Designed miniproteins, single chains. Designs and how they scored, part 25

Each design is a single chain, and the fold is of that chain. pLDDT is the mean over its residues in the fold that is shown.

## One batch from the design tools (miniprotein)

Design m847
Fold by ESMFold2-Fast:
Structure m847 (fold): chain A 95 residues (1-95)
Amino acid sequence: ALEEAVELLERAGELIAEAANETEDIMVQAELSLLLMGVYITRELARKGEAEEAAKAARELAERLRELAKTVDEKISEKLLEAAELLEEAAELLE
């Protein structure tokens, strides 16, 4: 379960990084960079056994990704929504 949750967090991070590289909007790139750091912190919390805190952080990141997805083009939006789904799945595995 922990290893599966960490893998999902890493996959979500990869999608966020791809979205950041594909967008030409510097404000969107900045927000995605902060969200990427959030995924990194969440992964480290999970690895340290802070499962409840990691699950909460993953859900908060998923909500922020869904809100950002409403403001970007459809290709980037699709990646952000997929990343949000992976973060929600990771949160369920951590509970």
Scores: mean pLDDT 87

Design m848
Fold by ESMFold2-Fast:
Structure m848 (fold): chain A 58 residues (1-58)
Amino acid sequence: GPKDSTAVPGVNAELGQKIYDLLKEKGIDVSAKEIQEELNLSPELAKKIADFFKSLFG
């Protein structure tokens, strides 16, 4: 279901889902550069996304 409460600024739920799927596809060792090139995002945004998933892993 739709839930947009703690998403990374500049990333909607759909984009977040794609990033998560990319992580699962390539494994937990995906870099910010990889995220950037896969979705053609800015390096700053890609880094924020990578950091977010690192936090999720805890």
Scores: mean pLDDT 67

Design m849
Fold by ESMFold2-Fast:
Structure m849 (fold): chain A 99 residues (1-99)
Amino acid sequence: SKAEELAKKILKYLDEVEKLIREFETDPQRVALYKEEIDRLKKEIEEAVKNKDYDKLTFIMFQTHLLIQQAAREAERLGKTDVAEKLKKIQEEVSKLMG
């Protein structure tokens, strides 16, 4: 289904984002907060797929976009320009799924 295909793509991007966050973020408390948010989004995706809720998946895409935007900004602030550019590329891929 469209919901299942979209969910698989979002889950893949969330896994990539989690790896990139661990590359730039040195504060274990901030890493834990990012992980909690990513884990929450993954659970909401699983629920939305079970309920065939495409509108909920679209909303989760917006939340994912904002999470990546914040992570990219923090990576740039910490001087991790290479990580920030990889995060921005994933953000662009998520944006294409919204349009």
Scores: mean pLDDT 87

Design m850
Fold by ESMFold2-Fast:
Order: structure tokens, then C-alpha cells, then sequence
Structure m850 (fold): chain A 76 residues (1-76)
């Protein structure tokens, strides 16, 4: 679906931004800001698409988990 493609692009964009920021020595606050921007955009996309509260919560959790995993791997 168009939503799934937009979400996939957002995930990839956020991952690239986090990788670049870590490589540049970004602060914790800067990394958190990148994740927060991604989450805000994700919520906007899902609300516009008319997703249920359950689906919104699940996708937000998955996005947070993916970002946390990536940061753990990059900062190891």
C-alpha cells in the first residue's frame, strides 16, 4: 500500500540519519531528536490513513524498537 511504502521510506531515512549522526559524534539529545521527528511523521501518516489506535500503537512501538536496536548496534 502507499502507506506501507511511505513508512518504509521513513524508516530508511531515519536509519540513515541516525547512522550519519552517530558517525559525526552526535549527542544523545541530537539522536533523540532524529527519532522524535521520525515518530511525529509516522503518527501523521497513520492518522491521515485512518489507522486504528491499536495499529498506530503497534507501528510506533516497532519504530521505537528498530531505532533503539540500530543505536545499540552503532554505539557498541
Amino acid sequence: SALDEEVRRLVQETARRLEAAVAAGASRAELEAIVDEGLARLRELMRAAGLSEEEIAARVAAFRDAAAQLLTDLLA
Scores: mean pLDDT 84

Design m851
Fold by ESMFold2-Fast:
Structure m851 (fold): chain A 85 residues (1-85)
Amino acid sequence: MAEEAIRLVEEAKRVLEPNRDIPLAERAIRLLEEAIKALEEGNFSLARAYLSGALLLLEQLEEQGVPGAAEAKELVEKALEIIDK
């Protein structure tokens, strides 16, 4: 389960990476990086906090029409669903 969640978060980061020059996207990428680290350490509560923070930023990026934001958001939502079960 953790390995699948990590894969989804890494994929979300990859999809968003071309937009790293956008400050809001850079912040979202940093939260995804911290979520991956928390998942690798087995700290699911901390990972959830970082993923929830990233999701909020991804929602704003999607509203701004940033390419890949909607896809990254779906991947983060799937990762959150996995670590809840």
Scores: mean pLDDT 86

Design m852
Fold by ESMFold2-Fast:
Structure m852 (fold): chain A 109 residues (1-109)
Amino acid sequence: MSLEEIIDKKIEEIVALVPPEHQELVRGLLNVLKETLKKHNLSREDALEVFDRLLEYVKTHPVDPLGLVRVAASALRDVLEKKGKPQDEIDRVLAEFARRVGELLARHR
């Protein structure tokens, strides 16, 4: 199974665990995260670690879209720090993720 197929399956597993009223927004948010990981050439293992942390969070906590954004940003930061990325690169990746999330939220208003 390709990395793309594995990530897409994890996205749908996460979406299935959130309340129906949040499913479209959460799916959009997780696709923004997927595209951010792809753009910054994060490894298969790093991408899977981020999505596995999100899936575990959703299984154990009440889910709202802003809570999920915070967990996604935290997981992304942790993975980049673990890889020894410089702080300015981490800040750029997180800023791009935040910008894309903001654009998605504006479309759902």
Scores: mean pLDDT 82

Design m853
Fold by ESMFold2-Fast:
Structure m853 (fold): chain A 96 residues (1-96)
Amino acid sequence: MEERIFEIWRELARRVLDRVVARARAQGKDDTVAQYRAQAEALIDPLAEEATRNREEFLRDLETLEKLTDTPSSRELAALVDEAAERIKRIEEEEK
């Protein structure tokens, strides 16, 4: 159970980081793209661990990452988070 939940958070963190990198690239921010690529793998596991302990803090960190590219994506981020939360809720319901 814990491994499945952790993998869902890792997947979400990776998707958000990939989107941030893609947006930075689309905006011509090559230095930002290089910086995020260099740090992306190092950030994924810590973010997933944070999500298992404090979902609200994890969400704030993801929002902060999205804001670094000045891209209005809060709605899309919220949708991805809601999908992850629904998947986790279903896993928790199965383990009752």
Scores: mean pLDDT 70

Design m854
Fold by ESMFold2-Fast:
Structure m854 (fold): chain A 81 residues (1-81)
Amino acid sequence: SAELEALKAEALATLEELARALDMSPEEVARLKQLLEDEDFEGLERLILGAYLRAPESRRTPEVLALMGRLGRLVREIEAL
């Protein structure tokens, strides 16, 4: 649906910002995109949390937490469709 495509596009944009902020590898970014496409939200959440916990303190900013919160809201909206 157009609504699902719009939500996935916003989730993808949020993932790309989060990946840059957490200095994720291109391989990790490709995996995140695949997990989003497959709607494997458990895998997506696990990979993001892992990247966050491995990141140095200087990268674990309030802005990163806000991006993680936004992604969580978008995932819940997709699951509610």
Scores: mean pLDDT 88

Design m855
Fold by ESMFold2-Fast:
Structure m855 (fold): chain A 93 residues (1-93)
Amino acid sequence: DLLEALRLAQKASDYAKKGIDAAKEGNVEEARKYFDEAIRYLEELKRRGFGSLARSVAKGILDDLEKVKPTLSPEAQKVVDEAIKRLKELIES
């Protein structure tokens, strides 16, 4: 259980990083897909009873997204804003 949870947490972080890289490159559709995958892994962690770990990882991703957002195109910022909103909802639940 714990080892699988840590693997899912790592996958969430890895996909979030790929999403940020895609957003920086202007690949808005790829960024959206990567952020969707990251959030899906966080939701899976929560379903498996690792809600505190999921919230911790989500807070880290949220911080990274808020820091990078001002450097992005308006189109990429919209995708990042959608991800930020979903991460905040996950953290608050």
Scores: mean pLDDT 90

Design m856
Fold by ESMFold2-Fast:
Structure m856 (fold): chain A 88 residues (1-88)
Amino acid sequence: MKPFELEFRLDLPADAPPGAQGSGTMKGTGEGTEEELVAFLDRLAAALGSDISYKVEKEGDEYRATATATVTLGGATVTLNIEFTGKV
């Protein structure tokens, strides 16, 4: 079983001033049940200190999830677009 994995890309300089705004993307893949994916996304939301609203769609043995989260990094506010694809 391949673990749930995310690629993170941030369009914000590492030394951005406090109060800056930015965007980023997270794309992931994995294998597991829909319940395991939901648990993974809930843990990610907790780790980011933000609410994640996501939509999960199933088609056969595959699922897709899309979400948006807002996080604070070094005083900057970043909007993350999250995409996940996986296999049950």
Scores: mean pLDDT 68

Design m857
Fold by ESMFold2-Fast:
Structure m857 (fold): chain A 111 residues (1-111)
Amino acid sequence: RREEFLARAREILEALGVTPEMLDKPFDEVLEIVDKAVEKARELGLVPEIYELTPEAFALVQRDPELAEKLAEKINYLMEKYKDATSPEDIERLGLGVGILALLATVKLAE
């Protein structure tokens, strides 16, 4: 089950052109990477798959406190960027960005 989850997460991240090492980038670069990945996810119709995998990704990352803190830091960057979000589009960008970050953190945990 965990291996099946990780295989799907890796396939999605590869399709989006993102790698776990990107989590170690400065916040401005992470925001730019996530924005491009969110646009690619919508273009490829991967939105439902990302939302489906997001809860399990968060559950897995919580098992590593250091990685969970790093994920929370990157999520805070997105929350600050979208703090005044009122449009459905911006809310979707925030949600997808959080999901993509959670998938990246889970794959980094496994490798």
Scores: mean pLDDT 80

Design m858
Fold by ESMFold2-Fast:
Structure m858 (fold): chain A 87 residues (1-87)
Amino acid sequence: MQKKKEEILERVFEIVDKVNKLLLEKALEQAEKAGLDKEEIEKKAKEILEETKKALEEWVEKSELEEQERFLRELEREFQAYLEKLK
């Protein structure tokens, strides 16, 4: 069971990293147009990403495998929907 939880966590992290990269790129483009501090945005984005990954690790340790599989399915669905909207 632990090995399956590790595999789920790895797949979740891959999707989270891809989503955060896409969102950060868009946020930085908007920040540049608005004259906002891009360094501050990048710093906050990194802090949020690290906190999110830590929360996901703690949740995976405490949650049931079925809940984790459901979350991964929903995350994959949302990610695919987001990619389709970008086209």
Scores: mean pLDDT 77

Design m859
Fold by ESMFold2-Fast:
Structure m859 (fold): chain A 92 residues (1-92)
Amino acid sequence: IPYLLTLTKIILGEEEANKLKPKFLEIYRDAKAQNLPELEAMKRAIEEVAKISPGAAKQLAKLFRRMAEISPHAEEYKELADYAEEVVKKLE
């Protein structure tokens, strides 16, 4: 939760991020209850960001793409970037 929420605050600002916070908490709670990996929770949270702002989801995709180049978690960030790009494409 903290990482994706922090990125959302940077992109959308605190007010919009605070509107998403309850939905993010619900998504992560449900994922934890189902023993789903954090990556799955992050993907669901990206869908909620895209519903509010497709532009913000596109910025998240760009940030994840950059993180994939420099992070030891490159594969996870690449998957998140690919997913965010697909979610944005569906909203065309």
Scores: mean pLDDT 77

Design m860
Fold by ESMFold2-Fast:
Structure m860 (fold): chain A 83 residues (1-83)
Amino acid sequence: MPVDDALAQLYQKLLELGLSESDALRILSEIQQGIRDGDPQKAIENSFKLLDELVKEGRLSEEQAKEAKKLVEQTVKDVSTGS
């Protein structure tokens, strides 16, 4: 399933950037919910908020968060524009 494949790939890339499994899964959950609700922009905004919180906590660098934000936005775009 294209959405499942895209989310699995995003999960692995987020782990490679240094996110914990729980944080990566939380971001994936926000994306899945936004897609289901037909509100991909809200999914992006909620995911970005989570990434900003990780930077504030010192668990992620600003550069890592910027890269993660690009991956999130690209994934949401890829799964949303196929309709």
Scores: mean pLDDT 80

Design m861
Fold by ESMFold2-Fast:
Structure m861 (fold): chain A 92 residues (1-92)
Amino acid sequence: SRVEKNAELFVQLIEEYRAALAAGDEKRARVLKLSIGNFLAFASPEELKAVAKRLTKEDLPIIQEAVEIAKSRGLLLAEPGYKLFLKYLEEN
């Protein structure tokens, strides 16, 4: 489904962000961090729930940092999306 595919793409963004950090690719890491924030701002509840089934609490520091940067850049919708994601993650 589109929901499952979008959840897989988000997990891939997290994995690519970790790889970019490990490689010292600051420009790629910045782009990926913005993409993470954008996903959380505009994802459906069904997409956020699907992502929560694929990630763990160990992924939270990366996601939280992406949310704070998105908010600092005016994307305030990233925080409600992140809070809903956290609710689904805690229910797993």
Scores: mean pLDDT 87

Design m862
Fold by ESMFold2-Fast:
Structure m862 (fold): chain A 100 residues (1-100)
Amino acid sequence: SMERERIEEDLREIEELRRFQEENRDRADEVSAEVQERQAKLAPLIAELTRLMEERYTEVYTEEADELAKNYPANPEEAEKKARELQEEAWERAAEELLA
């Protein structure tokens, strides 16, 4: 529970920066220095969240990627499209598990 609360707090700080960028989209050049500074401060939090996401993502995606390789070895174009779809699904599942 403490881990979940910490992750939710870290995500909140990242989301606050994203909202700031969205609210200032039409003046991005004017706020670029502030955005860069905030990104630097959030870098350790992003790195930790990325590590947790990659752990879950690897578990989910590796199994699906192995099945994709077995089904589409002769069709690289189809394999690429399916791989992209599976990557998106794996990322969503990793996010769900991170917050669970």
Scores: mean pLDDT 68

Design m863
Fold by ESMFold2-Fast:
Structure m863 (fold): chain A 90 residues (1-90)
Amino acid sequence: SMIEELKKAIDQGNEDRALELLETLLKSDDPETQVEALQLAGYFVYKGASKEALERLIKLLEDVAKNSKHPLIQEKAKEMAEYLKELLEK
């Protein structure tokens, strides 16, 4: 599954592959897939994603917050983007 591939990419430190998979999964029409992708985005941050990777993730999360049809997904994506922006300012 793409979720399993994403976790593997994060565990291996393959940031480009992780961001590619996150983009695909976060733009899914399935809210369950979007929730799992948001959880793995948090895992990506926890595993020490670089500043450049975090900046790219913030852009993806902002796009999801604006374009998702699901209010809960919009809210979670917005909150995570705001948290990551704050984290990068420290």
Scores: mean pLDDT 87

Design m864
Fold by ESMFold2-Fast:
Structure m864 (fold): chain A 78 residues (1-78)
Amino acid sequence: AAREKALAEAFEAGYNAFRNSLLNAQQNQPDASLEEVLAQAEKPVNELVAKMRAAGDFDLAEAVEAGKKKFIEEANNK
């Protein structure tokens, strides 16, 4: 269904937004602490979630958050 596709796309968007932001933060701030790098990486994901929640798309917002969480879990299992 179209909604299932939208949820999958929201999940991938959250995963990719966090991954890309984290890579950029690491490249631009090599001397920054892990906490500072993670805080910068979360900003675009948090903004996307906030916009979706403001639009009433709570399920899409949760999918975005789940995508971010999946990337963090994969990174921690290295």
Scores: mean pLDDT 80

Design m865
Fold by ESMFold2-Fast:
Structure m865 (fold): chain A 75 residues (1-75)
Amino acid sequence: MIVKVELPDGTVYEFDVSNVAGRIGATLWLIGIAIDRNASYTLTLPDGTKFTNPLEAFEAAKEGEVLKLELTPLK
């Protein structure tokens, strides 16, 4: 199962989240981006559902869906 993540700049990345290892890998990548940008994150499904837990977002996503990554700067 391939899921896409769209960054705020419009860049799209694809992840295979068919199993727990794939979901963990995608989650760690996302946390890495949030740390690098000193930001908190939220993933939004196409139906508008928002997740602060990326593992739950990847479990809820369907094949080929694009999850929007929102980054909120930490001050």
Scores: mean pLDDT 82

Design m866
Fold by ESMFold2-Fast:
Structure m866 (fold): chain A 108 residues (1-108)
Amino acid sequence: TVAAVAADAAGAMRTAADVALAYLEAGDVEAAKEAVEAAAQGAIDLAAAHPEAAEAVAAAFREAADALIAGARALGEATSPEHARGAAEVIEAAREAAARVEAAVAAL
């Protein structure tokens, strides 16, 4: 069902956001980026497999990406310049990933 596919996408993206934030707290920017990228690719694959749910998948991804961006910004405001730079890079990766999901959904 559309609701089940959207729920799976939302769950996967929220897990990825939590994992990425935990990696940023540990100072592992590359692992944080990989988590965001893997989740974005998963959302693209779900949208492609379920065109009827594509808009719901894109919405779930955007909601989770916004949460990651907000969390990374909070970390950047409270930590060293190196952590702030790492957070900015992950934020940019999340924005790029969201744009790719939107483009994939629009192509369906």
Scores: mean pLDDT 80

Design m867
Fold by ESMFold2-Fast:
Structure m867 (fold): chain A 58 residues (1-58)
Amino acid sequence: ADHTAEAGQLLRDLGVVSSPLPAASLAILVRMVQERFDLPVDGIAGPETLAALQQLKR
């Protein structure tokens, strides 16, 4: 399952980005989040990546 749209929305809600991103830029940010949380760095916003972003919002 690809949660890229949800990850993009969470990044906007967190203030990391102020506008919608191209897919390539979004993949780079997903990789950075994955590195920060010691998740597999594949650039695909899976459930673990989505959960990490949701945790940052709280």
Scores: mean pLDDT 71

Design m868
Fold by ESMFold2-Fast:
Structure m868 (fold): chain A 108 residues (1-108)
Amino acid sequence: SPIDKLDIEDEELKKKVKEFVEAVKNGDKEAAVKAAKELFKSYIEGAEDVEKAKKILEELVEALLNGDKAKAEEYLKEFVDLSVEDEELKEGVLKFANAVVDAALASL
């Protein structure tokens, strides 16, 4: 697991992932959007268009709450493409984010 490879950052990252998954499981769109924005805060801040990146995360959360895995994966890829410029880092972020999406969907 990518989370299991980080020491102090692992605990904070695990907490953020758990908060996001729990919000999705509870069907709480507002809490899930807030948790997603906190989990991906650094990537939102580095995006070409910060407002578009935020909107894509909101659409991702809505797709997850509707159980639409295909749309959730599509929005996730769009978010990463807007927010991560480095190709090697992009692959790592996409792999991590897909694992988070899969955990959230499995909790529904």
Scores: mean pLDDT 77

Design m869
Fold by ESMFold2-Fast:
Structure m869 (fold): chain A 82 residues (1-82)
Amino acid sequence: MKAEILLKKAENEQNLLDAIAAYAVAIQENNEELKEKARNLLIKIGQELDYDQETINGYVKALENDPEIQKQAVEYANKILE
């Protein structure tokens, strides 16, 4: 599953953009388990990179509700998966 591959990559590399990509794809695939895992990883990495909680929450909500942001994140995911 595409979201699972992205999630493992984000976990191994501790990369925020990979976690964002994993979450966007998990939303598109409507996989609740992977959505939860990717959301939690996104929040964790964001906090470790010293983003404020409001910024992290705002991005999570944008990925859930904004079709343009969702599209951009999925396009990024497609590029990193070749």
Scores: mean pLDDT 82

Design m870
Fold by ESMFold2-Fast:
Structure m870 (fold): chain A 80 residues (1-80)
Amino acid sequence: DLIDELVETARSESVEDFFMKITQRVVALLSQDPEAAVDFARELLQRLKEENFSPEKVALAETILRAAEEYAERQRRAAE
């Protein structure tokens, strides 16, 4: 439901506002549960592709997913 709400509002948001909102949510999740943040970013990216969003918004979601994946990997390595 949260992703559905984000996808719906993203249609009327500027690229900049979209990026800021998604980044804030992902950063908050990363501090609590890095794996959940990665899952959230991946699901969001998939939904944007399914809903045929602009290439700019899709590219930003891909960038956010990559950053979340790298952060989660570093946290896993630090736990070793």
Scores: mean pLDDT 80

Design m871
Fold by ESMFold2-Fast:
Structure m871 (fold): chain A 110 residues (1-110)
Amino acid sequence: MKEKLDEYIKKLEELGATPAAEAIRKVRDVAGDEVGYLVAQAAIYLIENKDFDKAYELATKAVRLAAERGDVEAISYILEALSHAAKLGNTPEAREVAGRVGDEAVRLLA
């Protein structure tokens, strides 16, 4: 997992998504490599404007894992990473996925 996450963080930096990559490093530090990897993969899909259903699935899985642990800090970094990725993706569809993940996070914490 760690090696795959390191590769995806590098890919995010190569895509010009430095703010998303930094948020994902914070996710990794707080919630671990598995949660970080889910968020990194989702972020790349949002930036590339591909497979929005898979991006949503991966991102909501990451949020649920953090919520099960009571890790509000990890959830904050997940949403930060996806927000930066959606901004770089620069489409209504990418922004919609990030917004829906935010709505799911609020639902899980309420």
Scores: mean pLDDT 88

Design m872
Fold by ESMFold2-Fast:
Structure m872 (fold): chain A 58 residues (1-58)
Amino acid sequence: SHMLEQQRQEAIDRQIEVEKATHHLSDEEVKELRERIQKVVSNVPASREEARRIAAEL
């Protein structure tokens, strides 16, 4: 559903911000990370926990 997709995107965005702060990622690196996460997540059920787990592993 649209709501679950929104929650998943928010979880991904939050994790990307944490990675950016922790590893001093450039805007280009953040873009590449976001694209990789979205490619992986597009084939799984929408869930906040799953999105966070995938983001943390990348």
Scores: mean pLDDT 68

Design m873
Fold by ESMFold2-Fast:
Structure m873 (fold): chain A 88 residues (1-88)
Amino acid sequence: DPLETFVRRVLLNAKIVAKGKKEITLEEFEKALDLMNIPEDLRKKFIDLVKKEMERTGKKTFSYEELEKIVREFAEQNKEEVEAYLKS
């Protein structure tokens, strides 16, 4: 499943950047996307979705459970671009 592969890869890189922290910041999330070489157009859409969720909740950090839900929503909304990224 390409979407599940994408979700797992984002979470793995987020955990690497966070170095054992229980929650991740927006800045650490952006670094995780950079490690994955996410194309700039897809990266911008992803960061915009995360920022909107932060504004909605008033949170400045995410648990990995919260991040997984956001990543899954993003992947489902951007299936074609995510599948193209995974094939590259």
Scores: mean pLDDT 85

Design m874
Fold by ESMFold2-Fast:
Structure m874 (fold): chain A 117 residues (1-117)
Amino acid sequence: PAYTAARDRFLEAILNRDREAALQAGLEMVEEMKRIIDLYEAGRRDELTPGQLALIDEAKELYEKGVTAVEAVRAGRPLDLALTILAIKYKRGELTREQVEKELQAILDIIDEERAR
């Protein structure tokens, strides 16, 4: 699955401290999650895993409460959840692709700061 492959590359890039590779893989995760959300909203939930359904449901709840992806990461929430919040905002036209990239850079900065401690 495209999302799982992108996630694996994202986590590997973070472990290797390859910021450019992490940013590229993170953008791919957001694009693929946007496609998964399209299936969810089209009522094609049978094509999604239970884990994908739970992730989207939790991310939608946080999004509706005004929680940002950066706030979710700072609160110790899973990266998948934070990137799903970005995908919702991107799908709804609230963020451009360039703004998604800036939010991903902010998330990577938080990860780098925590690793430096």
Scores: mean pLDDT 85

Design m875
Fold by ESMFold2-Fast:
Structure m875 (fold): chain A 77 residues (1-77)
Amino acid sequence: MVEFTLTAPSGEVFTFRVPEDPELIRTLESLREALAAGDLVAAAVGAHELAQLSRKRGLEEEAERAERLMRVALDQI
């Protein structure tokens, strides 16, 4: 299991716990970079990708967290 802690544009902290899945890790790293850069469009896209991948992997809680993060990013655009 790998743990990622991401800070949303609102200041809310999101913690994701995922298996060592290269697609999930790559998506989380891209999302972290987008958030750090203040690229809200890329952050919303990355959060959407994360939600879809998490759902496909049966990670329902992670999918819900990603959907909430996506909404926060969209609300700041």
Scores: mean pLDDT 85

Design m876
Fold by ESMFold2-Fast:
Structure m876 (fold): chain A 78 residues (1-78)
Amino acid sequence: GKEVVEAFIEELSKLPEFASREEVQKVLAEVAKKKKMTPKAGEAISEGLNTAGSKTGSDTLNTKLLIEAMREAAEKLG
């Protein structure tokens, strides 16, 4: 569970500071193909995406805020 979130953080760090939702979703899909996605990890990722998205109100996401949300999610997964 935690490993898939950590892999997502690593791939997000390669994106520009403001990335489109489509770029973020593509990265998530590639990570999900390579790592075992668990329901708990999927819920944590979804919560972090919603939190980051609601702060911008646009079709772009701040990757730094998203990475911080994902780090919190990874810590909660143990």
Scores: mean pLDDT 75

Design m877
Fold by ESMFold2-Fast:
Formats: C-alpha cells, structure tokens, sequence
Structure m877 (fold): chain A 65 residues (1-65)
C-alpha cells in the first residue's frame, strides 16, 4: 500500500528526530527499530509502532543491542 509506505517513511523521520530510538530501517513490510530508549518516550514509541503494525499490516522487529 502506497499510503502505508508514506506513513512509515514519515513516522521514521519524526521518531528518529525525537531521539526516542537510535534508528529505524524499513525493508518492504519489515520495520526494524534499533536502540529504543529505556524511558517513557521509548515505551510510547514502541507501543505506537505496535499499534500501527497491527492496523497497517507490517511486521515490527525491536532489535536489542
């Protein structure tokens, strides 16, 4: 879905700018989240991405370093 791709791209840009995560990589229907902060901002970001994954039908991977 073009709408999903556009939404994911915008979400990546916004979330990375907040510093709540180190990096987000989008590979088709696979979304990889690196270096989530161990605080409320990180928790809210992961929860929001989980909700978007359920709604938009992509696979979310939280990568622990």
Amino acid sequence: SMMREELLKKAKEVIERTGAVKEIKIEGDEVYVYGVKDDLRGAITVFTLMALALDAGFTLHIVHE
Scores: mean pLDDT 80

Design m878
Fold by ESMFold2-Fast:
Structure m878 (fold): chain A 61 residues (1-61)
Amino acid sequence: LVEQGRAEYTAGVKAFDAGDYDTALAHFDRAIELFEAAGDDISASLARMARSVVELEKERK
């Protein structure tokens, strides 16, 4: 679960860096689910923070 969450988080970061905000949001949503299922509250919080940054960037376009 944690390993899959990290893979999703990394994919989200790559999508965000490429300007693909919708894809980044989907990956961060999946990372949050996986980290929460694993009980990794710190990683889940980091993924939520990253998702918030993507949402702000998308809305300010």
Scores: mean pLDDT 80

Design m879
Fold by ESMFold2-Fast:
Structure m879 (fold): chain A 80 residues (1-80)
Amino acid sequence: SSRVKFFEEAVKKVKEGLEKGWSSEEILKKLKELAETSDPETKALVETVINSFEDNKFSPQEILDVLEQILRHEKAKEAA
């Protein structure tokens, strides 16, 4: 699905950002850029998730942890 593809790329980008020492702000900026290339349904979901990260002031590690949880959930839905 487009959502699985998005979250796989999102997890990769956040992992790269963590290795490079990116701030939460830089990571969220990269996630927003990635969301612009997605379908409208995926973009709406991702915008909601990013807003939650901003509102709760998530660290880069917390952002990664949540994205990995979402990816696991989306993959499980495709396997069912």
Scores: mean pLDDT 82

Design m880
Fold by ESMFold2-Fast:
Structure m880 (fold): chain A 79 residues (1-79)
Amino acid sequence: EEYEKKIKEIEEEARKMLADPNTTVDEVLKYAEDKLAEWLSEEEGIPEEVARNLARQTVELYFRPLAISEKAKRLREKA
């Protein structure tokens, strides 16, 4: 499904951003929210307010745990 494919694309880019030790979790979450909301509104034709709310829910439920987990993993495995 196109939505799941887009989530995977954003996840791949988020993981690349998280590889930089200077990138914060909040920066990654803002990137994911903005990219998903823009895609939902512009490509899928979802009203902007609804698109932003869906993106925010996805970021909080999926991308925030992922970003925290990736940062924690890198702290554990960097040496």
Scores: mean pLDDT 78

